# Ledger of designs, part 18: designed miniproteins, single chains, continued (5)

Each design is a single chain, and the fold is of that chain. pLDDT is the mean over its residues in the fold that is shown.

## One batch from the design tools (miniprotein)

Design m16595
Fold by ESMFold2-Fast:
Structure m16595 (fold): chain A 64 residues (1-64)
Amino acid sequence: LSEEQKEEFEKAVARIEEMQRLAPTLTPNDVELAKEVAKKSAGEGKTADQSLKIAMQAVEESKR
């Protein structure tokens, strides 16, 4: 990842971890999946907000 992509990824990860801490509806496996998807999205040049949305969609889809 470029420095900008890494920064956006780290922002998304911080928000994922905050959501787990404040209202722990996410399992550790959900958090790991969300982080992997967020890293991929940041690598595509997406913002932290976009990466977070895509990561959360992936978590929801994994539970179907």
Scores: mean pLDDT 77

Design m16596
Fold by ESMFold2-Fast:
Structure m16596 (fold): chain A 113 residues (1-113)
Amino acid sequence: MKKSLLEIFDEIIKKLEEAKKAVQAGDRERFNKIYDEIKKLIDEAIELAKELPPEVRQFVIDMAEYIKKLLDELKEKIDRGEITPEEAVEGLNFLIDLVKEGKEAYERLLKES
């Protein structure tokens, strides 16, 4: 049985927190592995969102695509050495807050449905 969308949001938050620890430790290999895991979770969220009512579906897909874009941009900046580990952690904190806000908005939409 596939995970619920709420479980996927929680797992993404957990993986982003682990990505922060990997960045702080300078563990590039661990960061890359966690990045791949987060990307898979985002793709699972988008697929699950296709089964939701149109208004809720559009919100979840737009949020997931935006998070994916920002995560990819952060990964590219890290790979090119364009940002410090401290700046990378700030970017990951922004993504964590964005996922938390998305989860809260989704929970509110479920109560109205």
Scores: mean pLDDT 85

Design m16597
Fold by ESMFold2-Fast:
Structure m16597 (fold): chain A 92 residues (1-92)
Amino acid sequence: DEENEEVIERLLNAETAQEVEDLILELVMREFNLASREEARAFLLETMGISEEGFRLYMEGLRRLAAYHRAKDFAAGRAAAAEYAARVRAAA
């Protein structure tokens, strides 16, 4: 779904656990038509059968995965740009 794809892209670019939590709760509110972030968090805790501590660890885990993907893509993009610039200069 297009709206879900946008939220997922925002999640992959989140830099803090709080940003991950906010985006996940926004997605849950949208998909299940819930009125508040507090209601969405309670729904997730009950649905996943986890404690608030478990939820915090899950959000931190998602943040680390997002950071890994950003770091990998950034490093690859930077290396490719540098290689291209070097090749252009060598041809001049």
Scores: mean pLDDT 70

Design m16598
Fold by ESMFold2-Fast:
Structure m16598 (fold): chain A 96 residues (1-96)
Amino acid sequence: DDLIQTQNARNFRLQVSRDSNDMIQQNLDLMRTGTRDQALRQLDLNIDQMLRNRQTAQDNYNRSTSQDTQQQYLDALGSSLGGISFSRRLRDRVLS
């Protein structure tokens, strides 16, 4: 059962990492090719999604009973926080 929980946590972590990277790339492309309004809307959506991913990771970390499962959710938290920080930095560039 712990192996299944750890595998589910790992899959979540990998998905959060992929989503964060995809969102960063999409925002960089929009800053080059899109309008300011399009870039701001997409950045706000991406920040909201990463905030939801952060909350999910935190909740699952708190409910986890194994160290391996907790580590996967802790890594997912790091990826979510990195995505939020990068997206906020990009938002500042669009506003500048």
Scores: mean pLDDT 81

Design m16599
Fold by ESMFold2-Fast:
Structure m16599 (fold): chain A 96 residues (1-96)
Amino acid sequence: FKNMEVLRENAERLIEAAKRVKEEAERLAEEGKISEELAKRIVEAAEEVIEEAQKALKALEEGDEEKAKEYGEEAFYAEARLVLLVMERSVELRVR
């Protein structure tokens, strides 16, 4: 049961989404809409997502399906942490 194409598409999409979230956090902090501390936490979490997703893509390129799945799972957990920070961003935007 081979689902590696879906893993590749998901990893690529996740990298693009994390890059956008990183850029938005930096812009929002510059505009004074969120704290610089929250922006730094979002940037760090987004970079973790990008790093793990890139590792998954590299493992797919090398034909290592087991490592690709492992790194893909780590990227998914990193995304869950990033989503929580994006929710904190929404709260700061509400009160500022």
Scores: mean pLDDT 83

Design m16600
Fold by ESMFold2-Fast:
Structure m16600 (fold): chain A 69 residues (1-69)
Amino acid sequence: MSNEELLQQIDELEKKLEAANTLEEVQDIDVQVGVLNLKAVVLQADEQVLDRLDELEVRIRQKELELSS
């Protein structure tokens, strides 16, 4: 998997997160992001990919708080 493919998967997960309106949907996305992060680390992905994953994890936590409040 290339850095371009990893960035595409991140973009798809961001779109899913924006469309998510239940805690269950957000938790499913969180699992998918965790798997993608593990792949990125194993593949020694570019810093840009790792930074985007970190940003996405912050957005997931924010969305979880919004939906669980």
Scores: mean pLDDT 83

Design m16601
Fold by ESMFold2-Fast:
Structure m16601 (fold): chain A 83 residues (1-83)
Amino acid sequence: ETLTPNKELQELLREVGYEEETYTFDEILSGLFTYFVKNKLFDPENPSIVDTSGTTLGKIFGVDKIDLSDLEAVKELILKNTV
């Protein structure tokens, strides 16, 4: 099943080379992972933790930290930012 990111998330995904209008959940997650790597957001002590404080993504999701080991929470954040 494909998801349509909202305008803000779509613009962020375009910054990392994702230029489509619709994506699967795994494709959105892959784009976010590319964003995390490019901006060096991973916690060096725990690579499952991403610090989004002060980032555009943190503003879009309304959170300062993402735990990638909590896939349900990550999925909920993505779904809240899709139309």
Scores: mean pLDDT 82

Design m16602
Fold by ESMFold2-Fast:
Parts: C-alpha cells; structure tokens; sequence
Structure m16602 (fold): chain A 70 residues (1-70)
C-alpha cells in the first residue's frame, strides 16, 4: 500500500518536473545507486535512456528503500 503510493507520488513528481530538473535528479540517483546496488543503477540508467518515466519511478522507490536500509 505505502509502496504503491510512493511509486505514484514519485512518478507524478517526475512528470511535473522540467527536463532539466529530471536530468539532474536522475543522474544523482544513478550515482547513488551505483554505490548501493550496481544492478539497480543499470536498470535506472536503461529506463532513463529509454524515456521510461514509470521505470525510473520504480527504481527510485527501490533506491530509497535501499538507502533506508543502508
């Protein structure tokens, strides 16, 4: 339940951001993901390169979870 709401919130925020804001956020998220989980970083990078905002939102939610566990 909370995960679904987090995903929808992150997705909505990404869609409302300017391209410049999204680029900065996503590049920062990829850098953080590379330190916590390289496989997640690859998925995030692939979603970003494909313009898959839904995929990016899912990976950011997972990154946030890993950050809390770290």
Amino acid sequence: EEEERLYETVKALLEKMTKEQRDVLIRSAIALAEKLNPELAERLKKAYENGDIDGVAREIVELARLQREA
Scores: mean pLDDT 79

Design m16603
Fold by ESMFold2-Fast:
Structure m16603 (fold): chain A 85 residues (1-85)
Amino acid sequence: AQDDADAALFDEAVRLFKNNDLEGLEKLIPGLEAFARRHEALADEVEAQDPENSTAIARATAHRLLAGIARSFIEYVKKKIKEKE
């Protein structure tokens, strides 16, 4: 299961995104970067321990997808902030 804090982070990101609150979204970037780094590290660890196991591949893929979503969201927010400068 995902950490409750990680779930709360994404719920807050969605809330701020729906409200077009770029300042609020910018404040979440460090948390989203930490989230992405944790899931990237978990994916690497799972792949290193059992690279040919289908369950391990599925778990690593899930971690990489979560990290990728966070990274894409960060890039989107940074681009929108840059466009306003």
Scores: mean pLDDT 79

Design m16604
Fold by ESMFold2-Fast:
Structure m16604 (fold): chain A 78 residues (1-78)
Amino acid sequence: SNAKKAFEKALEFARSLPNFEVKILSEDEALVTDKKTGRKYLLRLENGKITAKDLDTGEERSLSDFLGDLVEIEKKEK
């Protein structure tokens, strides 16, 4: 599905960033860790929608907002 392909591409993008690591939990869930801060984000694919939850704050964001957040975090850590 288009959503599954978007999920896989998002994980590939996160892996391409030097300060992030990705752990696959299932076909529909992955954990993204900021190696500088130790902060963790849970990505879930549910009913064709991808969301990212900050496990420290409980804040939930769309995939597009999350990917934007990763870019901003990466810039601040350089």
Scores: mean pLDDT 79

Design m16605
Fold by ESMFold2-Fast:
Structure m16605 (fold): chain A 81 residues (1-81)
Amino acid sequence: MKIVVSGGPGESGLVEGVERAGGEVVPEVTPDTKLVLVSSTFGSGGTSGNVAKAKTLGIPVVYVDGFNVDEVERKVRETLA
């Protein structure tokens, strides 16, 4: 499943959590995107276009702690279950 992530430097938990949940990280939102993950700490600014496009396409936008791999994995699984 295709997932867009938006976080700050050092938030490796975003990619790792997505991959553990069976997801694939992609750079931009398309109709095939299942979820947009936004860092609750750093996800402002650079992702407004992806968030807006996700809302237009009815794709869920979920805020996570990008340093917490287990939280990211759980949020991906919960949203797509």
Scores: mean pLDDT 75

Design m16606
Fold by ESMFold2-Fast:
Structure m16606 (fold): chain A 84 residues (1-84)
Amino acid sequence: SVAEAIREAVARAREAVRARASDAEVLALMAEVRAELEKLLPPERAQLLTDVLLGAVRQARGMSEEEQERLFATTEALLLAEAA
């Protein structure tokens, strides 16, 4: 489902931030996320949701673990609402 794809995408993004993934690794992850969402949503919507998640990844870098968890929880809720 779209909701499952979004939850998995957010979990993978959070783990990438925790693992201090490189910009290249993050962009590769975002390409995979977009491809999975494009199976379920129009390409324009898949791109918009992926761009929001990429923004969250960029913002999360330099945040504390507690701040990262709050940001990703908020991002997940926003993406789920936008996809409904």
Scores: mean pLDDT 87

Design m16607
Fold by ESMFold2-Fast:
Structure m16607 (fold): chain A 68 residues (1-68)
Amino acid sequence: MTERALADLERARQLYQEGKVDEANELALITVTLYKEELQKHRDEVDRLLAPFPEEVRAKAREIIDAP
């Protein structure tokens, strides 16, 4: 599951770099929501993959991961 979650975040990053901002933001937040427990163990990798995203998206992703 972790490999798939990280692959989906890398895909979202690629979509963002291609200018598909809405699609990239949606995929990133869906991935973080679905794989929250796995991604909590890989926060540094998540932060790296989401680095080019807007701060609002990064903040929302961190909030989702950190939510109980």
Scores: mean pLDDT 81

Design m16608
Fold by ESMFold2-Fast:
Structure m16608 (fold): chain A 84 residues (1-84)
Amino acid sequence: SLEEEIEKLIKETFDASAEDVAKSVMETLGIDSLEKARRLTYALIKVLTEKELPSKEALLEALKELYDFDEKELEILKKLLDTS
């Protein structure tokens, strides 16, 4: 399931549970939903590890197309990319 894929990918990337990572993301970025934070973290890892993109703009456009992220979610992802 998607939930199992999210848990596995986050755990493999951060060596921590998806819930713990998502809670950290919520606190850091001011996201009020654990599920939204998990989904954002998963999408970012998946795109960065499985697909090379030419720019941050192309990455954000691909995430919008593949995961139906809204403008607020894209702004949060852009901030994450800028601090990495």
Scores: mean pLDDT 66

Design m16609
Fold by ESMFold2-Fast:
Structure m16609 (fold): chain A 90 residues (1-90)
Amino acid sequence: RADELFEQGLRAFEEGDYDTALHYYRQALAIYREQGNKRGEARVLYNLGIVYRKMGDEELARKYLEEAAKIYSELGDVTSELLVRSSLSD
């Protein structure tokens, strides 16, 4: 369900269809949030940040990447948090 929507978003992103990627990522995000799946939520937020960066929207990219890093920090997932934070640095 949510994982399938997320995978559809990844395929759209790989094809350069950023609007379609955002559409699927937003749907996956809503489901993960409803389920309380914090890891799924963080994973989608990270990819939303990457898409917005590719679209040239650095402010939205930073917002989503910071939200993802916060969730990984709360989960104690230091490796994923550091990976996301490295994306915030040029």
Scores: mean pLDDT 84

Design m16610
Fold by ESMFold2-Fast:
Structure m16610 (fold): chain A 96 residues (1-96)
Amino acid sequence: MEKELEEGLKEAEKLIEYLKNNLSEEEYKELKELIEEYVRLAYEYAKTGDEKAGEKAREVQKKINEFVKKKKLDEKQRQALSALYSRILLEILKEE
């Protein structure tokens, strides 16, 4: 479990570096903040069943999809998004 998590984090870090190298600092910050907001809201909805959290999560997901389309993120950059989601979720779970 711990070794699998460590390997996953190393692969996630490589993908995130690839994403960062292909975006401006401002674009990466905007994307990271959107993903952090989405993950927190989705996690809240999963824990509480609060429909307002679910609705807000869907709205943030729409913004992320618009970012991906506007910036024309390639397949590898899109894989980096999945890695970033997982990393942020793990950080939230460590706070619990």
Scores: mean pLDDT 77

Design m16611
Fold by ESMFold2-Fast:
Structure m16611 (fold): chain A 71 residues (1-71)
Amino acid sequence: MLSEEEAKKAVEEAEKAVKEGGSAAGATTRGQLARDGAHEEARKVLEVMEKLGADKAAIDAGRAAMEKYGG
């Protein structure tokens, strides 16, 4: 389980990545969190991506990663 500080940092990095590097960077961060068992943190990253209007393909890829690694 990620600490609150780590979760906040991951969400902030995902927001920055979506704004600067596009939705694919946010999907990568979410996939990594799901792989590490950080389900709630991965879900928060998804919410940030949706809020920022990230590409549907990147959102779908992250949902698939969460399903594969649990949730």
Scores: mean pLDDT 60

Design m16612
Fold by ESMFold2-Fast:
Structure m16612 (fold): chain A 81 residues (1-81)
Amino acid sequence: MPTAEQAQAYADRLKTATPEQLKEIKAEAEKAGMGEDTVLPNGLDAFTAGSSVVVDGMADAPAEIRRLAQAMKAVADYLAK
């Protein structure tokens, strides 16, 4: 299973990612079992859970990068409980 530390590391990498790096980070996260379609134990997918999460410093980031970072942070926050 993915760890909270792995999910947080992907969220942190997305804060400075270029669009090209986004594709690579997304592929690595999917390989680790943390794709945007990943269903959390509470029944929410990571993308839906991430929509209510605030990631500091990303207000001006491209929407796709921001949404994926929010999803990864939601997974990290959930697994840290």
Scores: mean pLDDT 65

Design m16613
Fold by ESMFold2-Fast:
Structure m16613 (fold): chain A 57 residues (1-57)
Amino acid sequence: DYTYYTVEESEAGKPLKEILKKRFGEKADEIYKANLPYVPDPDKLAAGETIKIPKIK
């Protein structure tokens, strides 16, 4: 299951991994791996892009 996070304009042009570390800390690597197949350029995100956040059961 997933919750979604929308990239903010202040985060536009930043790498996905940097955004995730600032927002989710220790979960950043897990979220990054889950999104790699769906993000064409993980080094440069656009504002309004949707990121999947895996839920911990």
Scores: mean pLDDT 75

Design m16614
Fold by ESMFold2-Fast:
Formats: sequence, structure tokens, C-alpha cells
Structure m16614 (fold): chain A 80 residues (1-80)
Amino acid sequence: SRKDTLQQGIDIIDAQIDQLSKTVPSSLQPQLDQAKSIHDQAKDYLKQGKYDEAEKLLSQAAMQINDLQVQLQQQQDQQS
């Protein structure tokens, strides 16, 4: 179902956020906190049955997590 698909997406991003929380430097912490906030909003909309809103925010959180991972890699590459 759409609910199950969205829940799976939420679980994947939860795991990504957990891993990033262990590796992100203080300079990137505000970006991680923003992604967490959007992800929490997506969870809340899913609980309310607002699947369109949940999907939109889940997509936004996923994009921010991807951008953060790219920034983290670039920061590591410049210090190599």
C-alpha cells in the first residue's frame, strides 16, 4: 500500500540520519538538524493519513540527506 511504501521510505531515512549523526562535523550539524525536522514532519503527516504531504516532505528530506552526504564527501576529499 502507499502507507507501507511511505513507511519504508521513512525507515530508510531514519537509518541514514542515524549514520550521519555519527560522522557529521559541527559545521554541518545545522543541515542535519534541518533534515531531521523535515523528516519528523513527514512522519507526522503519515500518522495523520496525509500521504501527499508525507511523500513531498519525505522526498525533500531525502534530497537534503543526499546533499549533506555530498558535502561531507567533498569536505573529506579537500582534506585528503
Scores: mean pLDDT 84

Design m16615
Fold by ESMFold2-Fast:
Structure m16615 (fold): chain A 90 residues (1-90)
Amino acid sequence: MDAQELGSKSANAAFRYEFEAERARQLAAHSTDPEVGQKLEMAAKLYEEAARKFRQAAEAADSNDLETATKLYNEGQQLAEEGRRLAEEA
């Protein structure tokens, strides 16, 4: 993957997980079950951290630091996957 492609993917992923975080927070706020609400709130936090990692990956890609960009992108993907698991368990 070249720097431009990785940068674009990272920027798109950051936007996606910022949206998913907001959605999870809204679902948590409307939950009547404290356990469900807590899992959704944790999912939102994981999505926010994933979005931060993806933004950092995009910045690294713009600086042509492919090693750092790839590492940050992979960290973002792991956080996003954990968030999805918690949201599905809710």
Scores: mean pLDDT 87

Design m16616
Fold by ESMFold2-Fast:
Structure m16616 (fold): chain A 58 residues (1-58)
Amino acid sequence: KEEALKELEELAARARAAGDGGAAASVQMSKRDLEEGKMSGEEAVKAAREAVARNGAP
């Protein structure tokens, strides 16, 4: 859980730096769902990575 939360924070920061508010919002929602127990750490990180990847940051 701690590793997943750290990775989500890093993905959110990268999305914000890229100016992609949609990806940043998706990452934030995944983080919230993980904190509330609505999804696993692996599911949250996967969803966040997909959001960032769709918007083209390498």
Scores: mean pLDDT 74

Design m16617
Fold by ESMFold2-Fast:
Structure m16617 (fold): chain A 63 residues (1-63)
Amino acid sequence: MEEKRKEVIEAVKNKDFEKTLKIIDSIPDKREQIEALRDAIAVALQLNDKEMVEKLQEYLDKL
C-alpha cells in the first residue's frame, strides 16, 4: 500500500489524472482505494489544481 500511495502522489504532482485513476483502480481493498483518493485530492488541493480536485471528487462519489 505504501508504494501505491507514493505512485498516486507522484501521478497527481505530474497532473496525470489517467495514471492516478489507474493506480487507484489497481488497489483491491475499497477502503484503501478511498484513502488513496483522499490523499490524491489533498495533494491536488495543495498544488491548487482545481480541475484535478473536481475530477477526483467525482470519481470518489462513484465509489
Scores: mean pLDDT 80

Design m16618
Fold by ESMFold2-Fast:
Structure m16618 (fold): chain A 60 residues (1-60)
Amino acid sequence: MEKVALYAQQATPVERRAILAALQAMLSGKTREEAINAAVQAGADKETAERIVKLVEEDL
């Protein structure tokens, strides 16, 4: 979880909300696409959501 933590320190409030949404989705056993959609629903754009989900996957 070190990569996500480092990203979160420099992240905007919207990106931090997207990180939390992606983490919750993935820890709940949801798919990668559902995690990306959760991050987008939190206010992140598609590219940022995909980057966040990739970082979460690498930390899990």
Scores: mean pLDDT 77

Design m16619
Fold by ESMFold2-Fast:
Structure m16619 (fold): chain A 108 residues (1-108)
Amino acid sequence: MEEVVEMVKKIIEAIKAGNLPEARRLAYELYDKYKDNLDVRVIALAFGLVIAAKRNDRSAALAYGTALKSLTDDPLVDELTRAAIGNDYELALKYAEEIAEKILGVKL
């Protein structure tokens, strides 16, 4: 779990720095490494949605939102998707962080 927390912190830092290629690489690595862990998959998909939206890939962002709704009933997923699609990337990142914090039981 410590390794997941550190990877998530690196994803957040990369997104905040505007280093979207690195953020995307880390999110894919997190998803692939923990593919059998539904909680970690939710985290990876939430940040993937933010990254896709910041890349102006609306179709990918919506696909991530749909995948998230199939894995979790957290109402923040709808808020995250709306913020990201509405180009409020700071608010979208905050909702992705809140989803991750709930799952991990830690503050990021």
Scores: mean pLDDT 86

Design m16620
Fold by ESMFold2-Fast:
Structure m16620 (fold): chain A 58 residues (1-58)
Amino acid sequence: MEKKLEKAKEILKKNPNLSQAEFAKKLKKEAGMDDEEIREVIKILSKDEEFKDFIKSM
């Protein structure tokens, strides 16, 4: 999970204007995540002090 979270954070920093659907699509394509892993990553990032605003703006 930690490496997948790190990759998700990198994707958000590189692509600040992503919609939630586009973010999920990039996580599948670039990080090899399934739908369950994507839900968990989004849940964690929505509570992260640095990244919660990225998720909220989607």
Scores: mean pLDDT 79

Design m16621
Fold by ESMFold2-Fast:
Structure m16621 (fold): chain A 67 residues (1-67)
Amino acid sequence: MPEPTFDQVSLASQRSGQAVQQALDDGQSPDQAIQVGQQAALQVPGITDDQARSIAQTVMNALLDKR
């Protein structure tokens, strides 16, 4: 499989977003929230470590930039 499907990326982004938001709500640092988000994204089949990290970072940046 050369690349994950849009549905897999969308699901990973959604799971990562929920995990990052929950970690921030629990008082975890941004770095810890990114790690939790990366792990959540990585649970989606077809997502690589690099993609999971990128997704978690993008979600975190979006949440911080919209304040």
Scores: mean pLDDT 78

Design m16622
Fold by ESMFold2-Fast:
Structure m16622 (fold): chain A 72 residues (1-72)
Amino acid sequence: MERQIELSLAILRAVVAGDLEAAREAAAELARERGITDEEEVAKAADEMVAELAALPRAELERLLAEAEAEA
């Protein structure tokens, strides 16, 4: 619960900062928290999450980060 929110914040912050490596690490941990145990599936889920977020405009990423921070 709270750990998933913390990881979601970490992913968003890393993507906003342009640190896609840190974003993938946080996304992989979030995938494991959601019950994915296969490392190949974890890597795929992390790559998909980061790619989707990286495709968004900076203003939209900042909006999502603010919404997530309000939830935390």
Scores: mean pLDDT 80

Design m16623
Fold by ESMFold2-Fast:
Structure m16623 (fold): chain A 75 residues (1-75)
Amino acid sequence: SHMEKVEEARRRIEELIEELLRIAERGVKEKNLEAATEEMKPIFLEIKRIAEEHGLVEEVRRLFEERGRRLEEKL
């Protein structure tokens, strides 16, 4: 159903955001931000594609704002 596809999209977006955070943390730890940025690009594009397809763009924007704030609190 449409709702099941939206829930699957939400799970996939959350998984991709966690992958982005892991890559970012690795890039900082290994002092290789250039390689980390290149690795993150296709993941950002996939998140955008899923969000646009399922009407989740505003929800994704909110998640990035919330996660960015939590990351700033850790730094």
Scores: mean pLDDT 80

Design m16624
Fold by ESMFold2-Fast:
Structure m16624 (fold): chain A 94 residues (1-94)
Amino acid sequence: SDLELLSRLLVGLLEELSAMLENPEDYKARVEAAIALLEEAAARSTDPAVRALLEGHAARLREALANDASVEELLALMQETIGELLERIRELAA
């Protein structure tokens, strides 16, 4: 189910965010892991809207990383991604 898929993705993203806060020096590896989680979830989704949302967030993080964004900017983007995912989960659970 998309709800189960997104819930598992949320846990994974929260783990990567937590690791990034604990050891900021690993931020690039944490962001790359987050991108991989988003892309894997997008590939497993059968809902085109969910897939587009996940691919969009993965692309945004990838672009920021490629443009040498600061750890603070990448943290903000990770938090935004998590927030939008939470809203989508709430919509699916309603």
Scores: mean pLDDT 87

Design m16625
Fold by ESMFold2-Fast:
Formats: structure tokens, C-alpha cells, sequence
Structure m16625 (fold): chain A 121 residues (1-121)
């Protein structure tokens, strides 16, 4: 599972910034509402949404960029996650369940980022 893959990578991580980025992904992935954000939307199930998305950002894509070394800091991972939610909010109808879910997940990430900063101060 995605969660198991992130947990295995976290066990191997030596850099504190990468550990925090993987811990953030793991915490986010454990939220039930985050399941729709694990992988890019399936074009067969949501062709109109996929057609409106240029380079859709998913937790899997962010995880691959961490593993490849393209993302080297916690701040870079947070920025990409928040951009993903902002893109989803922009594509969602106002007041829709999709918008509410994306706003809730964005707020959760912002809360975790604040907690990580307080623990390292």
C-alpha cells in the first residue's frame, strides 16, 4: 500500500528534512479523506476533471520526487502539497464536497507544519 511504501522509506531516511517530509506524507495519507489524493484522477472516471488539470499533483508524485532527490527539504514538500490542494480548490465548484475536503486537508497540513516548527524550536 502507499502507506507501507512511505513507512519503509521513512525507516531508511537519514536526513531530518526528508524524515519530516515523509512523516507529513504519512500523517496526511492516514486521513480517510486523503485517499482521493493518493494517485492522479482516473481519466475514465473523471475525464472532465483530468482534462482541466495540467500536471496533477498527488501524494504519490510528491513521494516519488522525495525518493528521486528532486525534493530535498521539508519546505519544498509542503509547498508542493499545498499547491496540489490549491489547484483542486480552484477546479472545484464553490461549496462542493471536493472543495470542502481540499480545504480541510490543507488546514490539516498547515496545522502539522506549525506543530513541527514548535517541536524543533
Amino acid sequence: SFIEEVEEELKKAKDEEIKKALELLLSLAKRPEAAFFFYPPDPSLAPRLVARMKNPISLDLIFERIKSGEITTFEEAVKLILQGFDNLIALSPPGSGAEKTALALKAYVEKLVKEYKEETS
Scores: mean pLDDT 75

Design m16626
Fold by ESMFold2-Fast:
Structure m16626 (fold): chain A 87 residues (1-87)
Amino acid sequence: ADQAFAEMLRLLDEIDALLRKGEEALRKGDVETARKYFEEAEKLGGKYDQLLDQHLDQLSDAQRQELFERSADVQERLKRLYEKLKA
């Protein structure tokens, strides 16, 4: 349980770092680099969703709240980056 929670937090941290790099690349007009970081972040998001589905019943209410708050931020930023890459 604790190992799965720690892994999910690690994935969210990695997604945050990739999104930050993608957002920075897009600000500099490097659409190709921004797209690559978006694709990597999306793949990690898929791994996060899989772990969450497998371990939801093992998580405390506090752990679930932390993951949901952090994942909501990540999802919003992924959506925003995706829309900018389509333009």
Scores: mean pLDDT 85

Design m16627
Fold by ESMFold2-Fast:
Structure m16627 (fold): chain A 73 residues (1-73)
Amino acid sequence: MPLLSRAEAEALVAGVREGLARLPEYERRGEEGDSKATAKAVGIRLLEIGVEIDAEHSPYLAALLEALRAELA
């Protein structure tokens, strides 16, 4: 079984989606949605999929995803 449970993976994915949903609000706050922010959002989305699939690296990928999400915020 994966090291990251289904519930944990879904919670992580939900957290990332919540962060992505706030991008338009961040842009209106004077932070432009430049290509860098968009690239990070796409990268985070790809990593969340990887975390769900790759059980062996789930804890490591979860930590990396959190770090990228924090940088995006």
Scores: mean pLDDT 57

Design m16628
Fold by ESMFold2-Fast:
Structure m16628 (fold): chain A 83 residues (1-83)
Amino acid sequence: MIAVVSPSEERARRLAEELRAQGHEAVPLVARDKESLEEAVREAVERGADAIVAETELLAGLAAQVAKPLAPDLRVEAAEPSP
């Protein structure tokens, strides 16, 4: 399962749909601040996520920092490569 994290509910849903079209199980999660990001990462870990895909590289970096003490083996990546 892949957890998709975005500050936008619409963008999280679209990204999750793209991953599902590729044959992955994906769940959209919304994170607007540090607290909601920590909640989203915990939800992903509790659901047994194999990876977190964040909308931006900045959000992916923040998610990785939160995930490291909870699930050090959890892969975290950005959906958009920085220009």
Scores: mean pLDDT 81

Design m16629
Fold by ESMFold2-Fast:
Structure m16629 (fold): chain A 96 residues (1-96)
Amino acid sequence: HSEKKLSEEELEEHTERLFATWDRNGDGLLTREEFRRLLQAMFPDEPELSDEELEALLARYDKDGDGLLTREEAEAFVADLQEKRIKELKEEVEKK
């Protein structure tokens, strides 16, 4: 994980760059499959998330329940990643 936190402007730019790289259909939304690829690219040393784990993580950020992440939802996710590893985020979602 990183000790450096991005400013709000840097976080927006970082999210835009990630969308440009991983949003293959160019609609400004990340599908579950695109999100999985993004996580693997950012954290290659982490184990691949199962479909169930990925759905639980997405549900945390997908506020409208459409199975897609908007840029705003992705920014919230990236901000959390700066503070936590994927394992910690997964554990938080899976608690109880």
Scores: mean pLDDT 64

